Designed miniproteins, single chains, continued (5). Designs and how they scored, part 96

Each design is a single chain, and the fold is of that chain. pLDDT is the mean over its residues in the fold that is shown.

## One batch from the design tools (miniprotein)

Design m19553
Fold by ESMFold2-Fast:
Structure m19553 (fold): chain A 86 residues (1-86)
Amino acid sequence: MGSYEKLLKEIKEEAEKVVEEAEKLVKEKKFEEARKLIEEFKKKIEELKEELKKRRNMSPESEKVFKEVEEKLEEAEEKVKKAEEE
């Protein structure tokens, strides 16, 4: 059981780091770099989510973690877009 729980923890921690780095890039007016960072991580999360579904390892708990991560990334992407328009 430990390997799966560790994976979910690592996903949460990586998502938090990506959001934090994107916010730093936005502060530096590096909007394209911030957007690409978020987009690349969103793609990685989507691919991982599909792999877990294929292996039938998607639990309600993992679905909640992926939803929370995807929502945080979407909020970060919207913040980048708004800052770029200002």
Scores: mean pLDDT 79

Design m19554
Fold by ESMFold2-Fast:
Structure m19554 (fold): chain A 64 residues (1-64)
Amino acid sequence: MKQRLIDAVQRLRDQGLVSPETADRYIAALRAARTREELLAATQRFVSSLDDQGRLAFAEHLEA
């Protein structure tokens, strides 16, 4: 799961849907997460930072 979340954030960065600085910050947070609760909290913060287009793209990349 963790790597899939990181890959999805990287794809949003590559598509220009999130800034490189924001993407790198959240990738670092996801990599640092040691528990499932920490992973979910970091993911929730990332999703909350996205606009509607970014949220749709993130969900799509997680399903793919």
Scores: mean pLDDT 80

Design m19555
Fold by ESMFold2-Fast:
Structure m19555 (fold): chain A 55 residues (1-55)
Amino acid sequence: HHGELGLAIRALLEGKPLDESRVTPEVRKEAEHAIKVAEKTRQGSLDGARALAAA
């Protein structure tokens, strides 16, 4: 399960197709959600720090 999630995340980031037989739809959705949350958290953190420094 852990390897499948990591594989799904990597494939999505690289824009490669997933092996549907190996990666379940639930794992795929979890990978997509994790990527979006990580990017949003990182972006918000950077923007917040920049705003504070600029203020």
Scores: mean pLDDT 68

Design m19556
Fold by ESMFold2-Fast:
Structure m19556 (fold): chain A 72 residues (1-72)
Amino acid sequence: MSEEFYKRLVESDKPGVEAVKQLIEEARKLDPEMAKIAEENLKKGFYSVAALTAAVGITIARRERERELKRR
C-alpha cells in the first residue's frame, strides 16, 4: 500500500525522508498539485525524484505568482 510504504520509509530512513517531507510541505503551501506528485514519488521510494519535484514545484509556483502579480 502506498500509505504503508510511506510509513515504512519514514521509520527505516527517518533523517532523509523527513527532509523530503519538509520540502513537500513547503511545496504544498505554494502548489498543492506539485506537492501531491512529490509525495506520490516518495511513496514509490523515489527519494531524489520526490525532493527534486518538490523543489521544482516551489520554484515554478513562485515564478507564476510573481508573473500574476506583475500582470494584475
Scores: mean pLDDT 69

Design m19557
Fold by ESMFold2-Fast:
Structure m19557 (fold): chain A 84 residues (1-84)
Amino acid sequence: DIEKKIEELKKKVEAGDISAYVPLATLYLKQGKYEEALKLAEKVVEIDPNNYPALLVASRAYYKLGDFEKAEEYWKKAEEVIKR
């Protein structure tokens, strides 16, 4: 049940558990909540600029929101992380 997983992850995010941010952002992407997904992913990228899953979530969220320039920027950063 995706809704139960989201509620559990939201409680962890509210408690300051950074490890819950990317899982929650990924579920928000699946639900079409692109702005919420992006905010969580950007918080992780601020802390860890090379966090590959967070960079991918940010890229996909920007693409879905129509910001193709930022989507490409984050995608290129993600590619650099996995190719290094």
Scores: mean pLDDT 86

Design m19558
Fold by ESMFold2-Fast:
Structure m19558 (fold): chain A 90 residues (1-90)
Amino acid sequence: SRVEELKEKLKKDPEDAEALAELAAELGRLGRYEEAKEYAEKALEIDPENVEALGALAGALRGLGKEEEAAEYAEKARKLLEENPELKEK
């Protein structure tokens, strides 16, 4: 699975913020919200402005019923995307 592929990648490079953010997003998509939160928080410890990690954390918090906290992280991600258009892959 993509989760296992990302976990294997992180065994070789535990500080790969992009891989941690991807893993958090994938775990959130699978409904594994507590794990998604943990990996998103790790990604943000390494890269506090990682938009994917902020989005994954917001998604995980919504899944856990923490709507107010989720909104705060979602707004941080939106603001970063608006201020840095180059971060938008479209």
Scores: mean pLDDT 84

Design m19559
Fold by ESMFold2-Fast:
Structure m19559 (fold): chain A 77 residues (1-77)
Amino acid sequence: SLGEEIGRAAAEFVRLLGDKGPGLLQKLTRAAMAGDEEAYQAVVDEGAALASTPEEKARLIEVMDRLAELVRQLEAQ
């Protein structure tokens, strides 16, 4: 289900960010639900800045984009 996909993506996001994951996930979800592109970009930039390597940064951005897409799909249903 869409909810299960969101749950899996959220779990991966939290694993990548550790203690900072839950707070950023909440901000990302709110921005995606509101369609607030400025707030969304701010969260993406904040999360990406926490990455220690280019590979980790790319993976974080990918997971954040996937989470936002899934949340918007949920809101559309």
Scores: mean pLDDT 80

Design m19560
Fold by ESMFold2-Fast:
Structure m19560 (fold): chain A 60 residues (1-60)
Amino acid sequence: DEILEELEAYAKSQGKEISREELREIVERARAFAKALGLPESMVLPIAKMLLDADITYGK
């Protein structure tokens, strides 16, 4: 999945070591959210990045 690969690269650029399974869950959640709102595929990656970044802000 192209989105999963790009999210993995983004996580690495942010200095985060996250399992592929956890990244897949983030992508699936972002994709489900985008689908529910009628958003295009291009919005899935931005939403997934926001979910990952939220771990820095709210997960601490």
Scores: mean pLDDT 74

Design m19561
Fold by ESMFold2-Fast:
Formats: sequence, C-alpha cells, structure tokens
Structure m19561 (fold): chain A 89 residues (1-89)
Amino acid sequence: VEKLLEEAEKLLEKAEELLKQAKEALKKGDKKKAKELAKKAKELAQKALDLAMEALRLTPEDDRETILRAIGLALRAIGLILDAELILK
C-alpha cells in the first residue's frame, strides 16, 4: 500500500510540472506544445488516480491515516485531470 501511495505522489509531482509547462506554453501562444504537455500530464494524473484508488481498496478500514492519504491523492489527481482537460478542450 505505501509503495502505491509513494508512486502516486511521484506521478502527481511529474503531472503538476508538466501542467505548469503546458500553461507557460499556452501563455506564449504555443497551443500545440501546450496540448501535448497537458495530454501527458492527464495520463500521469490518471495513473496516479488508479494507484491511489487501488491503495484505498487494499487499506484496512481501521487505518484512517492511510485512507485519508489515499483519498487526498485521488482528489489531487482529479483536480489535475480537470485542469489538463481545460487546456485540451
């Protein structure tokens, strides 16, 4: 479970960096590069969401701290997916 959460966190960090680069490219008028970077960010965020949901399924009901961490990562991933979709349209 911990390994799934750590992998999800790393994927979210990479997705956030790619989305930041996509927004910078969009600001400079490079719509093609912005969409390519946003697509990659969305793919990583979707993978992180899948890992966080898997970790949640494997976590015992009495492990509240791990449950909250998995939910937090899943919500963060959903936010990044939605942000990326705004660029991709």
Scores: mean pLDDT 84

Design m19562
Fold by ESMFold2-Fast:
Formats: C-alpha cells, structure tokens, sequence
Structure m19562 (fold): chain A 55 residues (1-55)
C-alpha cells in the first residue's frame, strides 16, 4: 500500500544520503561498495512498492 511505498522511499533517501556522506569523507572502498548495495536494494524495493500500487 501507500505506507509501504512511503517507507521504501524513506529508506532509499536515507541510504543515498549515507552513501554521499561516505564519499565526501573518503570512506574505504569496501564501505562505499556496501552502501552502494544498500542504496540499490532500497531503490528496487521502492520501485516494487510503486508497481504493487499500480497493479
């Protein structure tokens, strides 16, 4: 429902901000890779939640 989409969006925004902060602070490459994976997973969940709303 709408709440699932909202939560997924919030997770995506949070993961994106965390990734940007880590890049600005020149975090180790392995940390950047893990944060990138989290951001991509959150984006996929958001997309799936939107698709469920349309179906």
Amino acid sequence: GVEEARKALEEMVRATKELIEAQKNKAPDDVIKELTKKQLEAAKRYRQALERLRA
Scores: mean pLDDT 82

Design m19563
Fold by ESMFold2-Fast:
Structure m19563 (fold): chain A 68 residues (1-68)
Amino acid sequence: SKGEEAVEAIKKGDVEKAVRILAEMLRDGDYSEAAYLASLIAEKLPQKREEIFQAVADKDPEKLLSLV
């Protein structure tokens, strides 16, 4: 699944890929794992934590992509 690919990207240190996958999920209307993936990404980008959660809450894939 896209969620599994995003988790694997985070484990490999590819945060940009994880953000891109989450943005694709938001565009597709797939919000089921969005909060979980956002929390994992925020751990890797702590300076952007608030902006990451806000972009996901707003369902704004373009804003999310702008953070990497």
Scores: mean pLDDT 85

Design m19564
Fold by ESMFold2-Fast:
Structure m19564 (fold): chain A 60 residues (1-60)
Amino acid sequence: SEMEILEGLMKKESKEAGLEAESVEEAEMFSKLARERNLDPSKLSVEEAKKLLEEAKKLL
């Protein structure tokens, strides 16, 4: 599913950005932000993923 792709990308990018998904809450926040911004996982760029991950981390 597309959620599976998004989670895979998130795990890779969070590791590179220093956010290793320490908790399920971090992964959930990233997914919520992506949905609220109408981001399509298939069109999500690495730069967009990094920005979204950093914003999710700051919101926690």
Scores: mean pLDDT 61

Design m19565
Fold by ESMFold2-Fast:
Structure m19565 (fold): chain A 78 residues (1-78)
Amino acid sequence: MILEEERKRLEELIEEGERLFKEGKLEEALQLYRLALVTARALEDKEGESRVLENLGKVYEAQGKLEKAQEYYEKAKK
């Protein structure tokens, strides 16, 4: 794997997920953030993982899944 290209891919996934979230496309944002989480973990990018976990929490909060949102926010504070 080319680490620089994978890090760029991670940023692109986060940015696109953020755009979808702002448009109210919560399920699409969730899918992109899940892919971003897999990418961050494969890269062992703890900062990227934290950012994605926080964004996943925001999506679940917007969906009214408050307990799940709290779990992701706690994981992000690692």
Scores: mean pLDDT 83

Design m19566
Fold by ESMFold2-Fast:
Structure m19566 (fold): chain A 65 residues (1-65)
Amino acid sequence: MEEEVRRLAEEARRALEEGDLEAARRHIQKLEDLIFKTKDREVREFGFEVARELGEELRRAEAAA
């Protein structure tokens, strides 16, 4: 589970770095869906923190475009 969170976060950051904001949003959405389906509190807390950070990066990238 944590490994999947990491993978989706890496893909989202990659997309942001490449300027593919639509792909970044899609990866962030998949990450959020994964987090909301988990009943593991520790994984959920970690995932929410990562998703929030990526969402802020996406918002800043969109504002800069």
Scores: mean pLDDT 79

Design m19567
Fold by ESMFold2-Fast:
Structure m19567 (fold): chain A 78 residues (1-78)
Amino acid sequence: SVEELAEDIYLTVRHLKVHRDLLEEFIRAYLSGDKEAFDKAFLKLYIEAQANAPGLEDVTLEWIRELVEKLKAELEKK
Protein backbone atom coordinates (compact mmCIF):
# COMPACT_ATOMS: atom_id res chain seq x y z
CA SER A 1 0.00 0.00 0.00
CA VAL A 2 1.01 3.67 -0.27
CA GLU A 3 1.16 3.85 3.51
CA GLU A 4 3.56 0.88 3.70
CA LEU A 5 5.73 2.34 0.89
CA ALA A 6 5.85 5.69 2.71
CA GLU A 7 6.91 3.98 5.96
CA ASP A 8 9.64 1.93 4.23
CA ILE A 9 11.00 4.98 2.37
CA TYR A 10 10.60 7.42 5.28
CA LEU A 11 13.51 5.94 7.26
CA THR A 12 15.86 6.09 4.23
CA VAL A 13 14.98 9.74 3.40
CA ARG A 14 14.48 11.09 6.94
CA HIS A 15 17.06 13.84 6.21
CA LEU A 16 14.31 15.61 4.17
CA LYS A 17 12.54 16.20 7.53
CA VAL A 18 9.07 16.13 5.97
CA HIS A 19 5.86 14.82 7.53
CA ARG A 20 4.88 11.28 6.52
CA ASP A 21 1.47 12.46 5.28
CA LEU A 22 3.17 14.71 2.68
CA LEU A 23 5.38 11.78 1.66
CA GLU A 24 2.24 9.63 1.21
CA GLU A 25 0.64 12.40 -0.90
CA PHE A 26 3.80 12.60 -3.05
CA ILE A 27 3.84 8.80 -3.57
CA ARG A 28 0.13 8.81 -4.53
CA ALA A 29 0.71 11.65 -7.02
CA TYR A 30 3.75 9.84 -8.50
CA LEU A 31 1.77 6.60 -8.94
CA SER A 32 -1.20 8.46 -10.51
CA GLY A 33 0.83 9.51 -13.57
CA ASP A 34 -0.95 12.90 -13.41
CA LYS A 35 1.65 15.61 -14.03
CA GLU A 36 -0.50 18.36 -12.43
CA ALA A 37 -1.04 16.30 -9.27
CA PHE A 38 2.67 15.39 -9.19
CA ASP A 39 3.79 19.02 -9.62
CA LYS A 40 1.46 20.12 -6.80
CA ALA A 41 2.67 17.37 -4.44
CA PHE A 42 6.31 18.09 -5.40
CA LEU A 43 5.91 21.78 -4.51
CA LYS A 44 4.35 20.93 -1.13
CA LEU A 45 7.18 18.51 -0.32
CA TYR A 46 9.86 20.94 -1.58
CA ILE A 47 8.47 23.85 0.45
CA GLU A 48 8.42 21.80 3.67
CA ALA A 49 11.90 20.38 3.03
CA GLN A 50 13.30 23.87 2.38
CA ALA A 51 11.64 25.22 5.55
CA ASN A 52 13.45 22.51 7.52
CA ALA A 53 16.79 23.07 5.70
CA PRO A 54 17.04 26.81 4.89
CA GLY A 55 19.93 27.75 2.59
CA LEU A 56 20.23 24.22 1.17
CA GLU A 57 18.21 24.66 -2.03
CA ASP A 58 20.61 22.59 -4.21
CA VAL A 59 20.85 19.86 -1.56
CA THR A 60 17.05 19.79 -1.16
CA LEU A 61 16.64 19.13 -4.91
CA GLU A 62 19.22 16.32 -4.63
CA TRP A 63 17.30 14.81 -1.67
CA ILE A 64 14.05 14.80 -3.68
CA ARG A 65 15.91 13.16 -6.58
CA GLU A 66 17.04 10.44 -4.13
CA LEU A 67 13.43 10.06 -2.95
CA VAL A 68 12.26 9.45 -6.54
CA GLU A 69 15.08 6.93 -7.10
CA LYS A 70 14.19 5.09 -3.86
CA LEU A 71 10.52 5.02 -4.89
CA LYS A 72 11.38 3.58 -8.32
CA ALA A 73 13.64 0.93 -6.75
CA GLU A 74 10.96 -0.07 -4.22
CA LEU A 75 8.30 -0.39 -6.96
CA GLU A 76 10.67 -2.49 -9.14
CA LYS A 77 11.45 -5.00 -6.36
CA LYS A 78 10.51 -8.59 -7.15
Scores: mean pLDDT 72

Design m19568
Fold by ESMFold2-Fast:
Structure m19568 (fold): chain A 118 residues (1-118)
Amino acid sequence: MVEIVESGGGTVKEGGSVRLTSKFLSGFENLGIVAWFREAPGQPLRGVASISGDGKKKWYDKEVEGRATISIDREKKTAYLDLKDLKVEDTAVYYGLGFDEKDNVLAFGEGTPLTVVG
């Protein structure tokens, strides 16, 4: 089983930027895909960005495309989500998820809350 701890949320003003981190405590080498999901108030859990375990393939949801960058630091066993030009609508709990090559969920964390204020 993969174990994940998310951090980097908090309260940020609109137009600012944030780095969210997903630290893998175990099982990092078994990951096919790492993804970030968010659960905004009154909305279902939604994909934000994903990156392949080799770092070569990336996907972004259209609502964050051009504002988000996903990356992996293999030495630190950490995935990052950098968000810029923050909007009030980016207010959500953000979750790191690890998947195998068949899209089976291997791990998820407890999430890191981000509040964007106008």
Scores: mean pLDDT 80

Design m19569
Fold by ESMFold2-Fast:
Structure m19569 (fold): chain A 67 residues (1-67)
Amino acid sequence: MGVGPPESEDTIEVPDPAELTPEKIEELGRQLYEMLVRSGKADEEEARRLAEGFKEGLRDQVERARA
């Protein structure tokens, strides 16, 4: 084990749907967009589309979890 430099998060940590607020969903979508663009896994257009779909999916899960 090392002690070390700042963590690089290349995955998005998603809390329980019941714990998700609109603000957290927005933040997670923004983080996903930035990660995809920065890492070159998607172009800006694709990353934006993926982030939008991701946010919508999370909102849908929250609705179901709270129902």
Scores: mean pLDDT 72

Design m19570
Fold by ESMFold2-Fast:
Structure m19570 (fold): chain A 61 residues (1-61)
Amino acid sequence: SAEEAARRGLAGMERDGSLATAKAAAWELYKVGAISREAAERALAAPTAEEAIRHIREGVA
């Protein structure tokens, strides 16, 4: 339906924006030594913001 298509489009745009922010955060945290290289690499490879944030949280000592 048009409503479902619009809902998916909006969610996709929100996820893309959030994902970019989460990946930038992972890189900055890695540079200051707050997370491991492995955690940063997993976050940068994550397909969603939720997964990227999860990897960041798991990588914090």
Scores: mean pLDDT 69

Design m19571
Fold by ESMFold2-Fast:
Structure m19571 (fold): chain A 62 residues (1-62)
Amino acid sequence: SSKKQKLLQLIGEILRIIGEILDLEEKLKTASEEEKKKLEERIEELKRKRKELLEEIKKLTG
């Protein structure tokens, strides 16, 4: 069903975002001050997107 396909797509996107956050957090350990700010901004953006996707899953499964 289209609903099942959408749910699987959202789950896949969340997993991709989690992986990207983990990679960026690893990069933060050796980053310069200038790079650190950009990495932290990117991590915050990804966390917001993850929250939005989780809300979409809740609406789809409620």
Scores: mean pLDDT 87

Design m19572
Fold by ESMFold2-Fast:
Structure m19572 (fold): chain A 98 residues (1-98)
Amino acid sequence: SKIEKLRHWLGQLLDFLNSLSREEQLQWLKLTTSLHLLPIFEEDPEKTLEMFLLLLETLSRTPEEKMFDVAYLVRETGIPKEVVEAFVEDLKKLFKIS
């Protein structure tokens, strides 16, 4: 049920973010980004947002057994490993997935 809740949340979050302007998306990300992602966000906010949106989209269509496979997500997205690891850790904490 935690993975089903995560997948439902990913769909709702993508729909919500796609309803916002780019400036509103950037403000949302700034307020909700993890400590691991904050330094990258401050350096390049738009690039960080693009990577975040790509990760959300990729996860929404990723099989359950691959949702937390960092190597798989890096191959699928081309996003740096450190960014993918930080994002996956944030999702696990948010949904209490071990």
Scores: mean pLDDT 80

Design m19573
Fold by ESMFold2-Fast:
Structure m19573 (fold): chain A 60 residues (1-60)
Amino acid sequence: SNKEEALKVIEELGKIMLEAGEPEEEVQENVEDEKAKLDKMSEEEQKELLEVYKDSLERA
């Protein structure tokens, strides 16, 4: 649940970065890196990261 929601937020932040003019290659690498890190995180770490992403998305 938390992991799936965080993955969706990571994808959405990637779209925002592309619209802001970030290079597509760099955005794709960042998205893949974040997904890989999320997969290696504990349940609690994923929850904390999701809160950070939600805050970032709200400000974007």
Scores: mean pLDDT 74

Design m19574
Fold by ESMFold2-Fast:
Order: C-alpha cells, then structure tokens, then sequence
Structure m19574 (fold): chain A 68 residues (1-68)
C-alpha cells in the first residue's frame, strides 16, 4: 500500500540520519518493492549503497533513478 511504502521510506530516512545505512537499505528496498516508480527513493538507495562501499549496486540504482 501507499501508506506502507511511505512508512518504510520514513524508517529509511531515520536510519540514514542515524548513520545506519544497512537498515536504510532494507527499508528503501521494501518501499521500492511496493512503489517502484519513485526516482527519489532509487537515488537514496544508490547513495546508501555508496556509504556501504557497494559501488556496483550504487551505480545500478542511480541508473534506475535516471530512467524514471
């Protein structure tokens, strides 16, 4: 649901504020599984993977954001 996607996006934002990028990734992936048309959420997922050192996934998800 839209509300469930928004809840996960908010939890991801809290995790990012706390520097917990692994938790942020889990919530962003859940939000995007429910609402895959958000370029902003794909870009946040890309940045979270950069912070975790996963540059291949960061680049992949940055490209997904640009396609929307």
Amino acid sequence: SSAEAARHAMEAARAIFAGDYETAVKHLEKALSLSPDSAGLWLQLSKAYEKLGDFEKAEEYRKKAKEL
Scores: mean pLDDT 87

Design m19575
Fold by ESMFold2-Fast:
Structure m19575 (fold): chain A 85 residues (1-85)
Amino acid sequence: SEADKLIQEARRALAAGDYDRAVELFEKAIKIDPNNPEAWALLAEVYLRRGDKEKAKEAIEKARKMNPNPSDYVKALIERIEKEL
């Protein structure tokens, strides 16, 4: 899907340390599919890396509310980000 392609590109930007680009791409993906807990959790990680703890908390809260039983990968991602907040 278009959202999946945006998430893939956003992950590359995040890995490269291009946090501004990563935010833009995750935001675009979320506009297409707002009920994707992985996209919200990864957006929270980008905000955390930028030092924006408040936005990171807001994004992680959205990820938590969408799926109380996420995949092991998404669950681990959320828990890691929460420990850094």
Scores: mean pLDDT 84

Design m19576
Fold by ESMFold2-Fast:
Parts: sequence; structure tokens; C-alpha cells
Structure m19576 (fold): chain A 55 residues (1-55)
Amino acid sequence: MSVAEEMAELKERLLKGEISVTEFQLRGVDLANKHPSATQEIIAATKEAVAAASA
């Protein structure tokens, strides 16, 4: 599965309430550690998803 697919799955789970914001952030950090070349994209996507869930 690509980084984009993994992020999309995590975002969907967050929006459905299957995972907490804290768990989503921790999984995002784990994904960033596995894909250092995509770290900035993962961080940006994580911030966007948290902002959307908080609105």
C-alpha cells in the first residue's frame, strides 16, 4: 500500500470515529518514520485531517 493510501485509510478511520485524534497522530508519526522521504507530506496531511476533525 502506498503512503497516500495509508494516510487516506487513517483519515477515514479518524473521521468515522474508529480511532482517536491521539492515535491518528501516533500512527502518522509511525508512518513518517517508515517513509522519511514523505515525512513533510504526512505531517501536512495529519494537520489537515486534525483541523477537519476539530471543526
Scores: mean pLDDT 77

Design m19577
Fold by ESMFold2-Fast:
Structure m19577 (fold): chain A 90 residues (1-90)
Amino acid sequence: ALAALDALARAMDPSRTGVAGLVEAAGLLDPSLSVAERIGIALRILVDATDPSVPIAEAVEILRRLAEAAVAAGADAAAIEAALAALAAL
């Protein structure tokens, strides 16, 4: 789960890794959000990806929306699609 999430974060911003990339990508989802709100989104995505009580489909949907915003900002759509497919296979 975490490795696939890290791959998605890198696909959205190849200059970043892991949680740092997710926090930055959350800013691309809504640039009006505060830093604390963006961190909250990234942490929720990580918890959802690692918590077996949360449906995988819900975690993937949150990541899909974040990736969609990153693609709109110029990220590599093919790399993002591959990373989302890897997460969905979990």
Scores: mean pLDDT 57

Design m19578
Fold by ESMFold2-Fast:
Structure m19578 (fold): chain A 55 residues (1-55)
Amino acid sequence: SSMEEREARLRELLARRGWTPEQIEHYLQAVRESEERIKKRDYSPIDLSPLTIKV
């Protein structure tokens, strides 16, 4: 998992762009939550109803 590497790099990039530490932390938490959601969804197949129901 390269999430730790991405988080460290993103933290530095956002700080460089003038984000406050609080904003950066909040954003990283949101990213982690999104990654967790995606990871859980990876267990279940994607809902392909719009594509599968074509025929």
Scores: mean pLDDT 66

Design m19579
Fold by ESMFold2-Fast:
Structure m19579 (fold): chain A 74 residues (1-74)
Amino acid sequence: AREEALALYRELVEAGVPAEEALRAAARLAEELGDPATAEALRLRLEAGLRGSLSAEEEERARRLERELEEREA
């Protein structure tokens, strides 16, 4: 799910889709593939882009989700 979502994001950006829309599509794909942690991390990145920054709580949640995904890859 994480690899598929990131691959979709890259393909959409290369096809000229705005990064914001590409992140939304990647988050939706991750959710449909049964990976809500990846979907949540991508949504937090989208929110950061829209506001220019993440709050401290949002950054900690994103880092925690990314660590959990790394642990699953090991």
Scores: mean pLDDT 68

Design m19580
Fold by ESMFold2-Fast:
Structure m19580 (fold): chain A 87 residues (1-87)
Amino acid sequence: SAEIEEAEKLVKEKEEKYKKEPSKETARELGEAYEKLGEAYRKAGDLEKAIEAYRKAAEYYRKAGDMEKAIEAEIEAGILEIELALS
C-alpha cells in the first residue's frame, strides 16, 4: 500500500540521518518513523511486521530517553503478539 511505502521510505531516511548524526533527537525521529511503519502494517493486517516495527520504535525511543513512548510502543507490540497467537 502507499501508506506502507511512505512509512518504509521515512524509516530509511531517518535511519541514514541517525547513522550520520547519532543523538537523542535523531533516535526520537527514528522511533517516530518506526511507530508510523508499525501503524501502517497493523492497518494492512501484517501483524508480524507491525510487531517488529513497534519493537524497533521502542528501542529508539529508549535511546532517545523517551521512556513513556518506549513503554507505549512495547504495549502495542505485546497486544499484537497476543492477537497473532490467538489467530
Scores: mean pLDDT 90

Design m19581
Fold by ESMFold2-Fast:
Structure m19581 (fold): chain A 73 residues (1-73)
Amino acid sequence: MEEEIRRIAEEVDAELRRRGLSPAQQAVLAGNEYMDYYGKDEVKARAYERVAVRHSGPMAAAGREAARELARE
C-alpha cells in the first residue's frame, strides 16, 4: 500500500510539474482529487493527499499538528 501510494503520488507530481503549474495550483488540483477519492479509493486518496501536502506545506503542517494533539487525548 505505501509503495503504491508513493508511486501514484510521484506520477501525479511529475504530471502537474510537466504542465507548468505553480505549487499553489498543484496543491488545489491535488486537494480536489483527494476530496473526490475520499471514501471511494483509499490508495488514490492517500496519493493525492501527499501531493497536496507537499505543495501546501504550512497549512498541511498545522493540520498534522492538530491531529497529533487530538491523538494524545
Scores: mean pLDDT 66

Design m19582
Fold by ESMFold2-Fast:
Structure m19582 (fold): chain A 117 residues (1-117)
Amino acid sequence: SVKLTESGGGTVKKGGSVTLSSKVSGADFSKSTIKWYRQREGEPPQFIASIDPSTNGVLYNPLYVGRAEISADVSKSTAYLNLTNLELEDTATYFTQAILPDGRVFWGEGVKLTVVE
C-alpha cells in the first residue's frame, strides 16, 4: 500500500540541471522522513540528502552541498531533488527511501538519469 514513485529522469547534457521527483502514496508524507540516494553501476548506493516535510529540516551529504537541493511539497506528497552542473559521473539510478513514524522503511524503484557530452 505504501509506494514511492520517482520521475524526472532521462537524458541530460553535461553542465545542465534536472529536477527529480518522488511521489509518496499510502503513507502520511508530512510525518515521514524522505531520503534521496543514487546508485552508479557496480557501486554501492550513496546518500545524497534527507528532508523532514513537516519542518523542512534538511541534511546533506557534504559531497553534494552546492550541487544538490532537496525540497518537499506536502500538498502534493512529493519530494524533489534539484541537481545542477551535471557531470558524466552523475549518470546513475536515483531513488528515495521513506521512513515512517512507526519505523517502517520503504524504497522506491528509482529513475535513471543519463548525462551525456
Scores: mean pLDDT 90

Design m19583
Fold by ESMFold2-Fast:
Structure m19583 (fold): chain A 68 residues (1-68)
Amino acid sequence: SLEEEARRIVESGLAALRAHPDNEVIRRNILAELRSLGLSEEEAEEVVRALQAGDLEKAIRLLLRGLR
């Protein structure tokens, strides 16, 4: 489902950011992936900020909103 795919993307992104919090390349790659899914730059940035805050449910909700 779209919800399952969104959770997978969010969990993968959080794991990458937690492993490499200061790595701008990892952050940029996550933003690019979110934008490739149809999110605007602003929407993608909101998802990444939620991931950096550790708020998985907010990140999933924002991603699903951006995909609609």
Scores: mean pLDDT 82

Design m19584
Fold by ESMFold2-Fast:
Structure m19584 (fold): chain A 64 residues (1-64)
Amino acid sequence: SAEEAIEEALARARERLARARSVEEADRYGTQAYVDAATKQGLDDAGVAELGRRLGELLREMGF
């Protein structure tokens, strides 16, 4: 489902972000999670927008 794809993308992003040592690296990891979900997991526009929103929250939560 779209929710499962979003949760999987967020889990992968969180794992990568935990290893990020700079804002630039964090941005690269966040962008990659977004691209992977949009292109590989077939999320529609609404799913892609929701993932983007949650990724933004995740970055803020982790101090990026």
Scores: mean pLDDT 78

Design m19585
Fold by ESMFold2-Fast:
Structure m19585 (fold): chain A 82 residues (1-82)
Amino acid sequence: MKAEQEKAERLVEVAEGMAELGEQQLDQLLAQSPEERRAGAEYLRRAAELAEQAGQKVPSIKEKALEAAKRLRELARRLEAA
């Protein structure tokens, strides 16, 4: 119960960190091979799904989780569009 809440909060914090780092290094990520960009986009989408699930389990972080997921999906879209 408490451990599950702490795990969910940590997952959302990791997702936010991934979004922030990806946004800062977008030009470098776009310079990767098409295969690496596709793999990166898939990884980011999976991270977004995990963040959304964590937010559904812990209402206090739901908005934060949805925002992180949206940012990760936008990064994935940009990687695939390149």
Scores: mean pLDDT 83

Design m19586
Fold by ESMFold2-Fast:
Structure m19586 (fold): chain A 91 residues (1-91)
Amino acid sequence: SKVEEMRRMIERLEELKKKLEEILEETKDDPEISKEAEIALKYAEDLLEEAERLLADPNASERDLTLALFRLLALESEVFVLERKIERKKA
């Protein structure tokens, strides 16, 4: 259902937010990565707020849900790239 899809999206966003907060704690001595993580975290927070609004909105369309999902997928991709940068620097 729409409600279950939105709840899963919110759970994924909460997981991304926690991961980004951990990255910020780990990378406070790396200004480049820290800045990228701060931008991603703010975007995750904004998208989480949007997802919660869509969950509460009985008039939210399938298009609104699809666009929110695309934004989530884009954010997950950016976080994946950021994790790979961190992994390479730990060598």
Scores: mean pLDDT 85

Design m19587
Fold by ESMFold2-Fast:
Structure m19587 (fold): chain A 99 residues (1-99)
Amino acid sequence: MEFEREVLAALAYILAAISRLTAQREKDPEVKKLLEQAAENLRKAADAISRGDFKTAAEYLRQAAENLEKAYKLSGDPNIKGLAKAARRLAEQAEELAK
């Protein structure tokens, strides 16, 4: 459904924006780099969703979730943990739509 695609793309863009804003406030350069990489992968995923490429979107969303999980392990920040879980859920939804 077109509406479902638009919602998923919007959610990925929102997560990318939150990850980028979190990176701007981060003092640890390793955590900052992981958050910036996650934001880039989330943006690429949103672009892929917007063009109906759910397989490519799922790959970028998994990469973003992995970057966020690593950032959480280094920082202990529960907000980053929340972002990682959200990215994983979007990856699962993109994989289902790719079938």
Scores: mean pLDDT 87

Design m19588
Fold by ESMFold2-Fast:
Structure m19588 (fold): chain A 101 residues (1-101)
Amino acid sequence: GENDEFAEKFVEKFEKELEKLKKEFEEAKKLYEEGKIEEAKELLEKVLFELEILEGLLLIVLGVLKLIGASEESLKKLEELLEKIRKLKEEVKKALKEVKE
């Protein structure tokens, strides 16, 4: 197929955003350990919201790329990112439940 440059740019963009959200999640954990419960809760809720948006956008991009016949390699990278986003989302949800209890 022709150049998967579009898919590659989206993979890079999603990877950077996921890495940012992972760092914010680690920051929320530190706030919780420091006894800053309300600040930790607010940051966890923000991270969860941003992960839900990121998941939705990735699903749209993945659907479009499948329709235009993007390479198996590009699709696999996006599907692996989707799994990573979903895993982090579940970890954030679990942490948020522990903070709210």
Scores: mean pLDDT 85

Design m19589
Fold by ESMFold2-Fast:
Structure m19589 (fold): chain A 69 residues (1-69)
Amino acid sequence: MSKEERIKEAIQKAGVLLVLGRPEEEAIRVLEKAGLSRRKAEEVVRILKEGIANGDGKGGFEKAMELVK
């Protein structure tokens, strides 16, 4: 699996965990396991939470993917 595919799947999984009300730490761990630093994982979680709060989960996902490039 490519680095890009692993990160994409991790962001999708983190988004699902956040929607389900799981602790942010679980989402951060999923992102770190995919190869993101803790700082980048925390920024991705922040972006995903913002998208969820605005009813724009897709936009949040796209912004998170753009950040990790």
Scores: mean pLDDT 82

